Designed miniproteins, single chains, continued (4). Designs and how they scored, part 20

Each design is a single chain, and the fold is of that chain. pLDDT is the mean over its residues in the fold that is shown.

## One batch from the design tools (miniprotein)

Design m12662
Fold by ESMFold2-Fast:
Structure m12662 (fold): chain A 59 residues (1-59)
Amino acid sequence: EVDKEICRTFLKMAGIEVSETASNEELANIVKQHRAQLEDLVATNPQLLPCLEYLSVFQ
């Protein structure tokens, strides 16, 4: 339901570099490392919440 391209754009908006070949698990690990920063970004852009939730299901 959530496009990987949207999730990559979300991470880039947070200033996080991510490999174009990154797996969902790798993206989830990046989210864990930068969770506070991403939560702050979602607080100002609520439409990005589905991307954070999508990435958080991969532990």
Scores: mean pLDDT 70

Design m12663
Fold by ESMFold2-Fast:
Structure m12663 (fold): chain A 82 residues (1-82)
Amino acid sequence: SLEEARRAAARAFWRLVTDPDPSDAELAEAREAGLAALRLDPDYEVAVELVLWVAIREGRISAEEAQAMSDEEARAWALSLL
C-alpha cells in the first residue's frame, strides 16, 4: 500500500541518516524502498531525498551536484531511475 511504502522509505531514510557507515545491503534496501515509494507517490519528498542520498553514497552523483539541484531537479533526477 502507499502507507506501507512511505513508512518503509521513511524508516530506511532515518536508518541511513543516523548510520555513518551503512552497508551495501542497507544502501540496496534504502534504494528499493525509495523507488517503491516514488512509484506510488512521485511527490514524496522523503523518498526523493532517500534516493539521492543513496546515489551519493554509491558514487552515482556527487554531493556537490546534489546540493546544486533545485527541488524540481532533484525530483526529476530521482524519477529518472524508475
Scores: mean pLDDT 82

Design m12664
Fold by ESMFold2-Fast:
Structure m12664 (fold): chain A 82 residues (1-82)
Amino acid sequence: SKEEEAVRILEEVANAHRDRLDALLARIRTLPWDVQRAVLGRLQAGLQAIFDAILNDNISLAEARAMFEAGLAEVEALIAAA
């Protein structure tokens, strides 16, 4: 299904960024609970946007990767500002 393809693409992108994602999650765990909730909500929204773009706009793996990298950078900036 298109949903299975979208999950596969997201898994490929996440695996390519595993070390960065692990470092980010480790940093999030050190933050106050309210900030953790906000940051995790932002990550979830970013993943949903990529999923929707794959399903509705037929974006490429390269475009999905670029969106994921942009989302990680936004979350990293939000943590740095906290």
Scores: mean pLDDT 85

Design m12665
Fold by ESMFold2-Fast:
Structure m12665 (fold): chain A 81 residues (1-81)
Amino acid sequence: SKKVEEWLEEMERLIAELKEALAAEDKERAAAILRQLDELAQSISPEELAKLSEEEQQALLDKIGEVQELLQANKDFIESL
């Protein structure tokens, strides 16, 4: 679906920007990007997620997993925000 495509593209962009901010130890930028990622994650309701194909659901879960892995790998820095 177009909404899933747009969501995945935006997630990929924000994940790349988060990696840059983390590498630069830019707390202000990292905090701003994390807020945008949280807003994106909340933009798809459980009801809307249930209407997606299995493949689309897996693609969304994979992107959420990438964010969670970055947060865990950088937890001390994230906790300092």
Scores: mean pLDDT 82

Design m12666
Fold by ESMFold2-Fast:
Structure m12666 (fold): chain A 66 residues (1-66)
Amino acid sequence: MSWRDLIPEELRSTLEALFQLLEKEKVSREELVKNIDSLLEAFGLVGKISKSELLRIYELWLEEKA
């Protein structure tokens, strides 16, 4: 299943940019969970996606990238 199937089309480019940044910076799952609210605010995702959904979609994105 593609991570793109889990989110609205208009959010795909924003989430892909966020995930690329997280991978480039080698952000751990623990660090991501700790900073998730700040990341949602920085990318304008507050109210558009939940923290749990963001974590799930990021895991799927990493699997597709491997």
Scores: mean pLDDT 77

Design m12667
Fold by ESMFold2-Fast:
Structure m12667 (fold): chain A 100 residues (1-100)
Amino acid sequence: SMAGEELSRLEGPLLKKFFQKEPVTEEDRERARRFAEAAIEYSRELLEKAKAEKDKRRKLGYTIAAALIAGMAITFAEWFGLPESLIEELRELKKEALEL
């Protein structure tokens, strides 16, 4: 999906900031916000696939992927100081994935 491709593009630069220990810039926060928005869209896509999936193994794959993506996005959002409303939306998606 386009959301999945956006996540892949943004992950590397954001993850690198944790290792470099450099000050967080507004450009970093914008990348983290875009990552969080793409994570919300992609997690929703995966959860809809999980709800429609009849194969137990494939359903588990979709729910695990959704939970991991939402979890990573929560970590980035908290570290880069994104709005609590966005973090809360990601927490609800992670919870839904774990309850499926």
Scores: mean pLDDT 87

Design m12668
Fold by ESMFold2-Fast:
Structure m12668 (fold): chain A 81 residues (1-81)
Amino acid sequence: SNLAKAGAYQETVIARFDSPEAAERAKQALLEHQGAAVFEQLSENTWRITITAKTREAVRDAVAVLQELAKELETEGIEEL
């Protein structure tokens, strides 16, 4: 139906972790919960993480997991695709 366009939601975050092991824990936590996440390493302890999910709530929940596990997190805001 043209009235039921399946929207997706996306947020890109820049996350700094204490170690590569902390980044791997974050990646595993996101895989166990909600949404698709793409991790791109920018430096030894910094990643660009792109979160895509079917709902805004799922993106927000994934960002909250990252906020708990990352030492520093910069968010660009949730965008509807």
Scores: mean pLDDT 76

Design m12669
Fold by ESMFold2-Fast:
Structure m12669 (fold): chain A 84 residues (1-84)
Amino acid sequence: DPLTQEMFAIRVAVVEATRSSFSPEKAERIREITIQLNELRSQSPEADAEYKAASREIYKEKKDPSTLTSPIGKLLGELKRLEE
């Protein structure tokens, strides 16, 4: 709806101001993944726990993102690849 699109556009502008070194296409995909991850995390405590475990494996333990098979793990893996 128009309100959701306006809020999305504001978030877009904030992300672009923070990550001005990224291409517009890359910044857009990072934003989309971030929204999807936040939505999945909000669905249950188990989903948030899965996000925390996958984030630890990718960012703290530096595990290859391609080994993650869950929806949250796949989105985090794509996000990590886009940030490189």
Scores: mean pLDDT 68

Design m12670
Fold by ESMFold2-Fast:
Structure m12670 (fold): chain A 92 residues (1-92)
Amino acid sequence: MTYEEAVEERRRLLPQALEAGDITAEQQREYLVLLELAEELGLPFEVIEILYRAYLEGKIDLALENLKKLGYDLSEEEVLELIEKIKEKLEK
């Protein structure tokens, strides 16, 4: 499965998860923004999700370690830039 197929599948399932009560309307909105950003940057959703978690929890070091374990050798500067892009998209 490509990351593009995974993004599309998650986008399709979000309305069903909201109807089932598994996520809140706010979480659905945030996830849709993250899926759009994953497509825009050409990154797997898993990478964007790790970065979003780092933003919420303030745990940049843990995000760097988790990304490296997935085979994404991103610098601290690159991680901070991507987090800024996530923040910008969520503030719109």
Scores: mean pLDDT 71

Design m12671
Fold by ESMFold2-Fast:
Structure m12671 (fold): chain A 86 residues (1-86)
Amino acid sequence: SAVEEAIKKIAEAAKAASKALSGEVLKRVMDLLKAAVHALLSGDVAAAIAHAEEALRLLQEEGDPKDPNVQKAIKALEEAIRILKE
């Protein structure tokens, strides 16, 4: 399902972010990704998109754009958001 594929992409983003980020920024990104998954499991696609987009913004703002793990996390979240908007 679209929900299962989106959750898989969010998990890929979480794993990549944990290798690229640390401290409070990592905690904030992880909290947003968990909130997105919880929203999807509750059927609230709009809330899931909002949480995923905020996590994407933090990765773009705080992440090193040349770090392959930042690039991987961003790509996975962009794919999750695309799936949820279809």
Scores: mean pLDDT 89

Design m12672
Fold by ESMFold2-Fast:
Formats: structure tokens, C-alpha cells, sequence
Structure m12672 (fold): chain A 89 residues (1-89)
């Protein structure tokens, strides 16, 4: 789970940077690292991690509406975040 979440966040952050969303990319990377750290520390339930992954998917879906050239890549990444959430909870 942790490695997959960080991998997806890194892939999404790169697409966001290509779209010019450097701050959103940084925030996504930080949120994913924080989420993994808190989960590994036993501070978060699997359900809370799954909900955070769904929120990340929602953010990517919104970015896809703003950046048509990156829409397909962002929507595919959003689907992978939702699939990860389904596997966790």
C-alpha cells in the first residue's frame, strides 16, 4: 500500500507540474508522505487512508477539467487512486 500510494502521488505530481501546477504537485507529494507516515505510526485506520486516496482522486479529476491536454492522464491516475482505496477498505 505505502509504496503504491507514493508511486501514484509521484506520477500525478509530475503530470501536474507539466500542467504548470507546481504548488498543487508539491502539496500532493507532501500529503501522500504525511499519510504514509501517519498510517505506519498506527495513527490512521485503513478506512481513513482509503478516504484520503479518494480525495486525492477528486483533486486530480478537477485538475483534468482545468487542463484538457492532461485530462486523460489525470483521469487515469484518479481511477488508480480509487482502485487503491477499494483495495485498502
Amino acid sequence: MAERLLELAERAAKVLEEAGEKELARELREAARELVARYEAGELSPEEVAEAARRMAGALEKAGELYPEKREELLELAREFRELAEEIA
Scores: mean pLDDT 86

Design m12673
Fold by ESMFold2-Fast:
Structure m12673 (fold): chain A 74 residues (1-74)
Amino acid sequence: MDKELAELYLQAIKLTEEVMVLLSKLGKNEEATRKSHEYTKRIREAVANHDLEGLKEIVEELEKEVEKLKKELE
């Protein structure tokens, strides 16, 4: 449990940073800052509650957002 929680936490943080970088490249700096704070808060709450399912949902949401933003840069 602890290892899987830690791996999901690190993945969620990495994906949040990718979203921030991609939004900044699109000139959406205000949205990048706002979403970084919102996702960081959600991730921290999920970790504090040992919510493995919630962390998986956050990771899936972030992966979809990264794909969407990469397409917008093309």
Scores: mean pLDDT 84

Design m12674
Fold by ESMFold2-Fast:
Parts: C-alpha cells; structure tokens; sequence
Structure m12674 (fold): chain A 92 residues (1-92)
C-alpha cells in the first residue's frame, strides 16, 4: 500500500464514522428508543461499516496487521457511540 492509499483509507474510515454518527443521530430523533434498541441499531450500523472497511482494505492491499488496527479503532468508536446514545436517551 502506498502512503497516498493509506491517507485515502484513513479518510474513508473517518467518513464512514461521520456518516454512521449522523444516521444514528437522525434515527434517535425520529424514534422513541430504549437503550437496548439503540444498542442493536449501533451494532447493525457497525457490522455494515466493518464489511465496507474490509472490502476497501482488500481493494487497497492492506496487510492483516493494518486490518486488525482498523477493526480495533472501529470497536472503540462503537463503544463510544453506545455510551453517547445511552447518555442522550437518558436526557430525553
């Protein structure tokens, strides 16, 4: 993988995270959710993001080590969004 491809993959990762946050924010505004339902929706969104990132990683010829790092970052973001959504639901 070239440095340019690495930067593009990082930009794609950040874009997917941003889009997932916006989708979740919109969905929480439209639906009276329980914390359990919010967790299930976050898991669904992150499963789709994982699939998309693995597809892009294959396209860019990313090493298994780099894939593992990206998946760990994705898991950390998911955990943060779960905490954020739970806090947001407690305020509504």
Amino acid sequence: MTEEQRKKLEADFLKLVSEAVEELDRWLDEHPLTAEQARARIDELFDKMREELLKKAEEYGVTPEEIERMLKRLDAVRDGLRAWAESRLAQR
Scores: mean pLDDT 76

Design m12675
Fold by ESMFold2-Fast:
Structure m12675 (fold): chain A 94 residues (1-94)
Amino acid sequence: SLEEIREEILELLEELLELAKPHLSPEEYQQLVELIEKIRENLDNPEKLREYFSEFGDLLLSHASRFSEEEFARAVELLARANELIKEYEKLVK
């Protein structure tokens, strides 16, 4: 189930990206894409995974004023779910 946790983390990040996409410039979108790629490349490094996930969440939420109330609530829910999976994953790979 390590593979399943990895896949679910990445799927949640991609869903967050799609949720934010209508509100982002091409440059802002690319910044979030690059952070997802760094997360994907560092799945075996829990410290780097945590660092890049925190950067992703901070950058995403920096655009939160552009979101509807429903989009903001969904983004918070998806970030919280991804954070819990990363905590679980960190315990399994440490």
Scores: mean pLDDT 88

Design m12676
Fold by ESMFold2-Fast:
Structure m12676 (fold): chain A 61 residues (1-61)
Amino acid sequence: MKEELIKRAEEHLQKAVEAAKAGNWDEAFIHAGEAARDLVQAGYTPQEAAKAANRALKEGE
């Protein structure tokens, strides 16, 4: 369960990076938000989840 949530979050972070690189910011923000949700459910704090999501968006720039 926890490992599956982390894997889903990683997939969403990757999709956020690719969407941002393509200029699809609406999709990038959606995937970043889904990743943050999965990370919180996996036991990370909201602050840690937000940091990971923001990192992915910056990598896509």
Scores: mean pLDDT 84

Design m12677
Fold by ESMFold2-Fast:
Order: C-alpha cells, then structure tokens, then sequence
Structure m12677 (fold): chain A 65 residues (1-65)
C-alpha cells in the first residue's frame, strides 16, 4: 500500500462511518478512484452530524456516485 493510500485509509477511518469492514473498503476504493469525492463525503457527514441526523450507507453511496 502506498503512503497516499494509507493516508486516505486513515482519513476514511477518522470520518467515523457507521459501516462494516466490507462497506468501508468499498468507500475507500471509490475515494481512491476519485479523491475529490473525499471532500464531498466529509462535507456531507459534517452537515448530518451538525443536524443530529443518522447517516445510512445508501446515502454515502449516493454522495460517492
């Protein structure tokens, strides 16, 4: 694993996603394919946390599409 892939994996882990290991790997692969998705995902998660709303895997997948 490259240093950039390790940094991305660490950032995905720090987002506190309510996902299982397989779903987290799928998200990581999507972000590795297009790193600009990370900023969109982080903004989405911040808005949900600030609003006190739960995040579902389907919503995360939609943001990454």
Amino acid sequence: MSAEELELLARVSLLGLPLDAAQREEVFRALLADPSRLERLAAFLKEKRDAGEEVRYEEIRAVLA
Scores: mean pLDDT 74

Design m12678
Fold by ESMFold2-Fast:
Structure m12678 (fold): chain A 63 residues (1-63)
Amino acid sequence: SKATEESQKLGVLGVILAAQGNAEEGIATGQRGRDLGLKSGDKEGEESGRAGLEAAKQVAAAL
């Protein structure tokens, strides 16, 4: 779905931003992806958004 695609894109963007040293923006972007996934009611969207947020948080913590 469109919401699932947007959730995935936000998750990827969040990781990229965190890896570039923009940890706060990366985590915030990941949270937007998670929230969009949850609102979609689609399991794949929920999983993608959550995974993106967690990945962004881990990348930020590693810096």
Scores: mean pLDDT 77

Design m12679
Fold by ESMFold2-Fast:
Structure m12679 (fold): chain A 82 residues (1-82)
Amino acid sequence: GDELALAREALRKVEELDPNKLLSADELAEILSEAARESGASDEAAARVGGKLGERLKLKADDKVTAQEVIDALRELIAELE
């Protein structure tokens, strides 16, 4: 439901980026916030998706990941939510 719609919208947004673009935890949080707004998901759903995605990416506050790594993690998360 809510988390799945948000994750799909986040995937759409990240797929628009260069796959080699480095994303910080803060930049990823902003993408998830915008995805929540566009999908009609709650801030709590955005926090849950962000937490699950952060665990998959092993992302810490000072770490960066590629847009491709985020795409792969979101695809895996979407498959689990379906």
Scores: mean pLDDT 81

Design m12680
Fold by ESMFold2-Fast:
Structure m12680 (fold): chain A 59 residues (1-59)
Amino acid sequence: TDEILELVEKMLGVKPVKIDDNFFKLGGNRSLRVRFGEELEKKFGVTIPLGERFGLTTP
């Protein structure tokens, strides 16, 4: 989804981001993964368990 890719690009400060890009390879850390999950919850109305936030590796 374009909005998810834009969110990742903004959070990591890199672009373009591909849907198959690894979050950690783009310079993401644990705190950014947690914030990414929080932003997804706020923007798309989804609930992501804390463990899944740490497991997010692609948009």
Scores: mean pLDDT 59

Design m12681
Fold by ESMFold2-Fast:
Structure m12681 (fold): chain A 56 residues (1-56)
Amino acid sequence: MLVRITSGVGQSREGRLVAGPGDILEVVEELNDENVLARTAAGEEVIVHKSYLEEV
């Protein structure tokens, strides 16, 4: 599933900012009720809050 970040940021597991508003991500899995694990176009894994995302 492809999603766009509309607000907020995506972080790596180490807390590095790797994605921001306007970025398109591929959702890999749901981690919990609030967060998903996704992948950037560059292949980096990113954790992002569901409320920041819209489907494209």
Scores: mean pLDDT 82

Design m12682
Fold by ESMFold2-Fast:
Structure m12682 (fold): chain A 82 residues (1-82)
Amino acid sequence: MLEEIIELLRELEKLYEEKGDKEMAELMRETIKGMERLKEGKWSGPPLTPEELEKLKEIAELLIKNIDSMEKADAEVRAKKK
């Protein structure tokens, strides 16, 4: 599960980077580093429960779908105006 969350966060980082949202892309990078440290047992923050990890995965998947939908809608609107 932790590896799946890291993969979803990497997809979010890429989407925010492509969108030009550098602040959100950087936040995703820092979150990935934290999750990787947790996997290595070097994490100094509070541990995440299995339920919290599952919720984080669901939220990440929803955010990816929402960003994809918004980008597609914006592209279609711009195409119709050109």
Scores: mean pLDDT 67

Design m12683
Fold by ESMFold2-Fast:
Structure m12683 (fold): chain A 100 residues (1-100)
Amino acid sequence: SALEKLEKAIELIEKAIEAIKKKDYKSFLKYIQETNDILLELYDNNELSEEQRKLLEEIVEKLGEIANKLINGEISDKEAIEKLEEVKKKLEELKAMVEK
């Protein structure tokens, strides 16, 4: 279900944050990839409204930006964690919309 997929995505973002704290960038990238795969499944299956899909697109775009900038050394670990906490908040907002 959409709800279960969003709950899993939130869990994976929490794991990605913990991986950065441990300097485990391989696990960080795996968790970001797994998150994106789940979110794209939601998008492709049309399980979301148009407004919910726009929020989903914003989340996916931001995750890709964070991963690329962190791996290229363009942002610090601290900045990446702060940005991932923002993404987590957006996922929780999307989850609240889906539960209605």
Scores: mean pLDDT 87

Design m12684
Fold by ESMFold2-Fast:
Structure m12684 (fold): chain A 119 residues (1-119)
Amino acid sequence: AEELAKRAEEGAREAAEAAREGGTNEAARAAAEGAAKGAIESSKGGPGAASGAAAAGSSFAGAEATLLFGGSPEEGARNAEAAAFSAASAGKKSGTEEGAEGGAKGAEEGARAAREAAA
């Protein structure tokens, strides 16, 4: 749980940095807050569930913030991909099947959000 919360924070920082390329501190803050809130809520669900949900929250928040505040669909896709990669790595490192599945699910959700905005 702690390691996945830390990776969610790192994903939030990466998402915030990408959102700042769009020129707004507001997008960066929203990405960081969303990921942190997701990690905190998810930590209550038990070890495997907490791992997956924290990773998913991070991925989704990064993609949404970039797209919402002036990032192109391509920038949103790149941000989602980076966050999704981080989420998948965190899930795999958890050492549980639930953690690995959660990480993969987070990656899917981030990529889907970026694709829907690009379509």
Scores: mean pLDDT 51

Design m12685
Fold by ESMFold2-Fast:
Structure m12685 (fold): chain A 88 residues (1-88)
Amino acid sequence: MEEERRREEAAELLRRAHEAIKAGDYETARRLIEEVGRLTGDESIARDLLIQMELERGASEATLRKLGVSREEIREIREEMERLLAEE
């Protein structure tokens, strides 16, 4: 089924995007995030990954808030990042 196949592809791309962000490969991460957004049609997933990437790059909370990101979104993304770092 097309939907199931797209979900499997999106899950693999999400895993690769997280690994690229963790490794500091932001060019690869951005490309993978864009592809996830296209496959899922869900801009919230792409948005969360882009925020995670900016946090890894050392963006301040104040900078992210100016871009329209809430404190709650920043907290949730940081918790996800900590979980991913602990999985090794």
Scores: mean pLDDT 71

Design m12686
Fold by ESMFold2-Fast:
Structure m12686 (fold): chain A 110 residues (1-110)
Amino acid sequence: SLTNKIVALALRAVGLLWELEQLSKEVSPEVRKAIDELIELVRKTMVEVMKLPAEEQLKYLEKIVDLLERFLATVRKLLAEGAPDSELLRVVQEAIEEINKILKEVKEKL
């Protein structure tokens, strides 16, 4: 059912945010601050998404989950390669910009 898909995606997003919080403990304070900002922005965006009709909730939760999965994979790879903070911060900034675009689109539909 549509409701079951929405619940599964919301739970997946919460799990990915938890993984991101654990990852933030393994980085420099500057990168951690940027990741914490991304986490709070995603949480805020999910609250707004849950105000939309079910079909729109599914669409935006799929986008958020995909973004978080791609972000985590990229950051883990960069950390394994010993990438500088400047590169990690760029990847976090790109994710923040993508979530802000989603948040703006969602708010325009409310």
Scores: mean pLDDT 91

Design m12687
Fold by ESMFold2-Fast:
Structure m12687 (fold): chain A 88 residues (1-88)
Amino acid sequence: SVEELKEESEELIKVFPTLSKEEQIKTAKHLVDLTKKLIEENAISKEEAEVYIETLEKLAELLEKVDPEFAEELRKEIEELKKLVEKK
């Protein structure tokens, strides 16, 4: 459900700054890949996809102070995911 996904997202955002830089980057990359796959396979609703995108945007904000170059790359990936969601 959207509500359950939002709760999981909030928990991830809380724990994310406690992870190492390597684990933060790895987690963000994994979430991008997962989100893209779920959208392309039509496995999630548009509303659920929007929760994943909002989560990724929050992670990009947190990553800006840790790795600004990667945060910029992540923002570009997020914009591509937004385009995929608009086609739903």
Scores: mean pLDDT 86

Design m12688
Fold by ESMFold2-Fast:
Structure m12688 (fold): chain A 90 residues (1-90)
Amino acid sequence: MAEELRKKLEEAVEQLEESVEAAKKSTGIEKGRHLTKAMHSISEALTNAQRLAAELKDEELSKKVTEIERNLGKMSFQEIIEKFKELLES
């Protein structure tokens, strides 16, 4: 259901923001744990965004999600967060 997938995407983006913020305030092992959670949240956001695009049959949304996935290694956490928020506003 599109509404449930959108909610899961929103929750994943919120968890990503919280994990990145916590990582900035942490050092050593703690920082590593928060960065691991951030990576997990990115994976969840991508999965739910692709499922949402498929449910809506939205080719433009699917293209935007694919571009985020392809460019993950080229973006900062802040840029990734911004891109997911743009998807939620579309």
Scores: mean pLDDT 84

Design m12689
Fold by ESMFold2-Fast:
Structure m12689 (fold): chain A 69 residues (1-69)
Amino acid sequence: MEELRKALKEAVEASLNKDYEKRKEYEKKAQELIKTLSEEEQRELLHELAREDVRLAVAFHELLKQLKE
């Protein structure tokens, strides 16, 4: 979970800095980490992130949508 939270934070920071290449790298790392989580763990993390930082929750939710499509 720590690596996933870190990857999400790095992706958000890269996006704010307009570093789209770095954002893509961290989004890819986050996607691989998300694939290792159960559906219950994914829901729990989304709720935790929504309470801590809505930007991280939005980024995580968008990656979840991409993986479910």
Scores: mean pLDDT 80

Design m12690
Fold by ESMFold2-Fast:
Structure m12690 (fold): chain A 67 residues (1-67)
Amino acid sequence: MSFNDAQVAQMQQAMRDGDVATLQRLAQGLSDPSAIRAFRAAIRTLRAQGRLTDRQYQQLVAVIDQI
């Protein structure tokens, strides 16, 4: 399922804030392969920018791997 505008805004805000709990909640709601792929790309970008620690990145990847 594609994100609606409100969910996209929530994801962007969580990415800006480094709000791992909100990102994990959004990740748990993902079942569409395209949405999962987009989420993986987003968290990789955040890690590359130093906005996620290695531990936070691993926690988010673990949530995605459970889908």
Scores: mean pLDDT 71

Design m12691
Fold by ESMFold2-Fast:
Structure m12691 (fold): chain A 57 residues (1-57)
Amino acid sequence: QTEKVTLRHGFSLSDIKVPDFFREVLGVKFDSDEANNQVIISGTPEAVKEAKAFIEK
């Protein structure tokens, strides 16, 4: 499953301190879509939901 999260303008994926466990334990992949100021989150539905909630808080 893939979800997109819009970041505040001027923010990038590198500005978000995502814990390594999202990538290493949950297997979530994060990609940046800088043209649309978005982060693309890919993984299992549950892992994507947790990662999206973390970024949006």
Scores: mean pLDDT 70

Design m12692
Fold by ESMFold2-Fast:
Structure m12692 (fold): chain A 67 residues (1-67)
Amino acid sequence: TDELLTALSRAIGEANRAAGDPAKAQSYLDEARKLADELEKVDPNAGKAARWAVDIAERTLAARQAA
C-alpha cells in the first residue's frame, strides 16, 4: 500500500498547490479520493483515514477559494 499512500499524499499536495485554480485543485482531489477508495479495498482502516484526509483537504480548499 506504500505506492497508494505516496500517490495520495502527492495528489493532496498538488491540490493544495493548485488552490488558485479551482478546477485543477478539484481534479487532484478527485484523484486523491479514487486513491483512498483503492486503499480501502486493501486496508479498510487506512482507506477510511485517507477519505477523512481528502474531506479535510476539500473543506480547506473550499474555504480558501471562498475567501
Scores: mean pLDDT 79

Design m12693
Fold by ESMFold2-Fast:
Structure m12693 (fold): chain A 85 residues (1-85)
Amino acid sequence: SSTNQQLVDLVLKAYNEARKQGFPTGVQISRAVEALKKALRSLGVSDDQIEQISLEVGRVLNDGYMQSLSEDELRQRLLQVLEES
């Protein structure tokens, strides 16, 4: 959906901004996940769903770092998490 694409853009923007500022990978992931949680709360998503989605997004970002995934591949995997939630 258009909303899910906007949420992926938000996650990747926060992730990339933290990386450009020189923060450690764990902080980069944490900031991306925090931005997502705030957006999901504003959309009226339940706390249980926010925690589940946040855990999955955090795993995707960590796997992307460990596997040196391209931004396009990372974007595709993040979109899949949101479409399946």
Scores: mean pLDDT 89

Design m12694
Fold by ESMFold2-Fast:
Structure m12694 (fold): chain A 68 residues (1-68)
Amino acid sequence: MPLAAALPALPAGTVVTYTDAAGVTHTAVVATTASGAKVLVTVAADGSTVFLTAAEVAAATLVSASRP
């Protein structure tokens, strides 16, 4: 299913596995913004924290979601 469709229903702290537009599988964690919106946070190859853009979320497919 589209990641964008699932994201609003996922609780903060949920670990999600998703496939990007290139078919590469990634892991991210659901976080809630100050406005109450849900966002995804991942770790880049250099260890930095990265927020997924709306375009990346729209292009992604949800593989699995689990609470830690």
Scores: mean pLDDT 76

Design m12695
Fold by ESMFold2-Fast:
Structure m12695 (fold): chain A 102 residues (1-102)
Amino acid sequence: MVELEIRGPDSPEVRDAVGAALQKAAELVAAGQSGWATVKISDDYVGVALADAERRALLGVAAGKNGQPLAESIATVDGKRYRFTATVNADGSATLTVEEIE
């Protein structure tokens, strides 16, 4: 199950940007890496956190609450646990962090 936090207006552009951030997170996890992946989002504040690696209905869950935050979560991929956290930068872009946790 996937939980998503969006702190901005719920628009098609924001949903597309969130999808791009999740794709970058999935690529880092699949490569066995952790780090920062930066996604350029509109001037709106968007934070993205993942519950698990399946990401089922992620954008549908986000769309249901028009930019309201949902619980932050941790994804498990191939038995390893990763924390996914997105932050908003001073220029209005978002940075997605993927880190392996113990």
Scores: mean pLDDT 45

Design m12696
Fold by ESMFold2-Fast:
Structure m12696 (fold): chain A 70 residues (1-70)
Amino acid sequence: MKEKSEELLKKAERLTQTALQVADSNPDVAEELLKIVEQYRDELAKLGDSESTQKVQKLVEEVQAAIAKA
């Protein structure tokens, strides 16, 4: 169970970095990546990992803020 939570968190972090990089030039692409990050958040919540879920929620908010500025 710990390995799955760690993998999902790392995937969310990597995808968030990519989404933030493209938010200014391709907000549509950033928005599609955001949807995948939200799926990882929801999967972490189903696993009962509230700490990782909260971390990914902050990443979601960062990407949303970046898209809103584009």
Scores: mean pLDDT 82

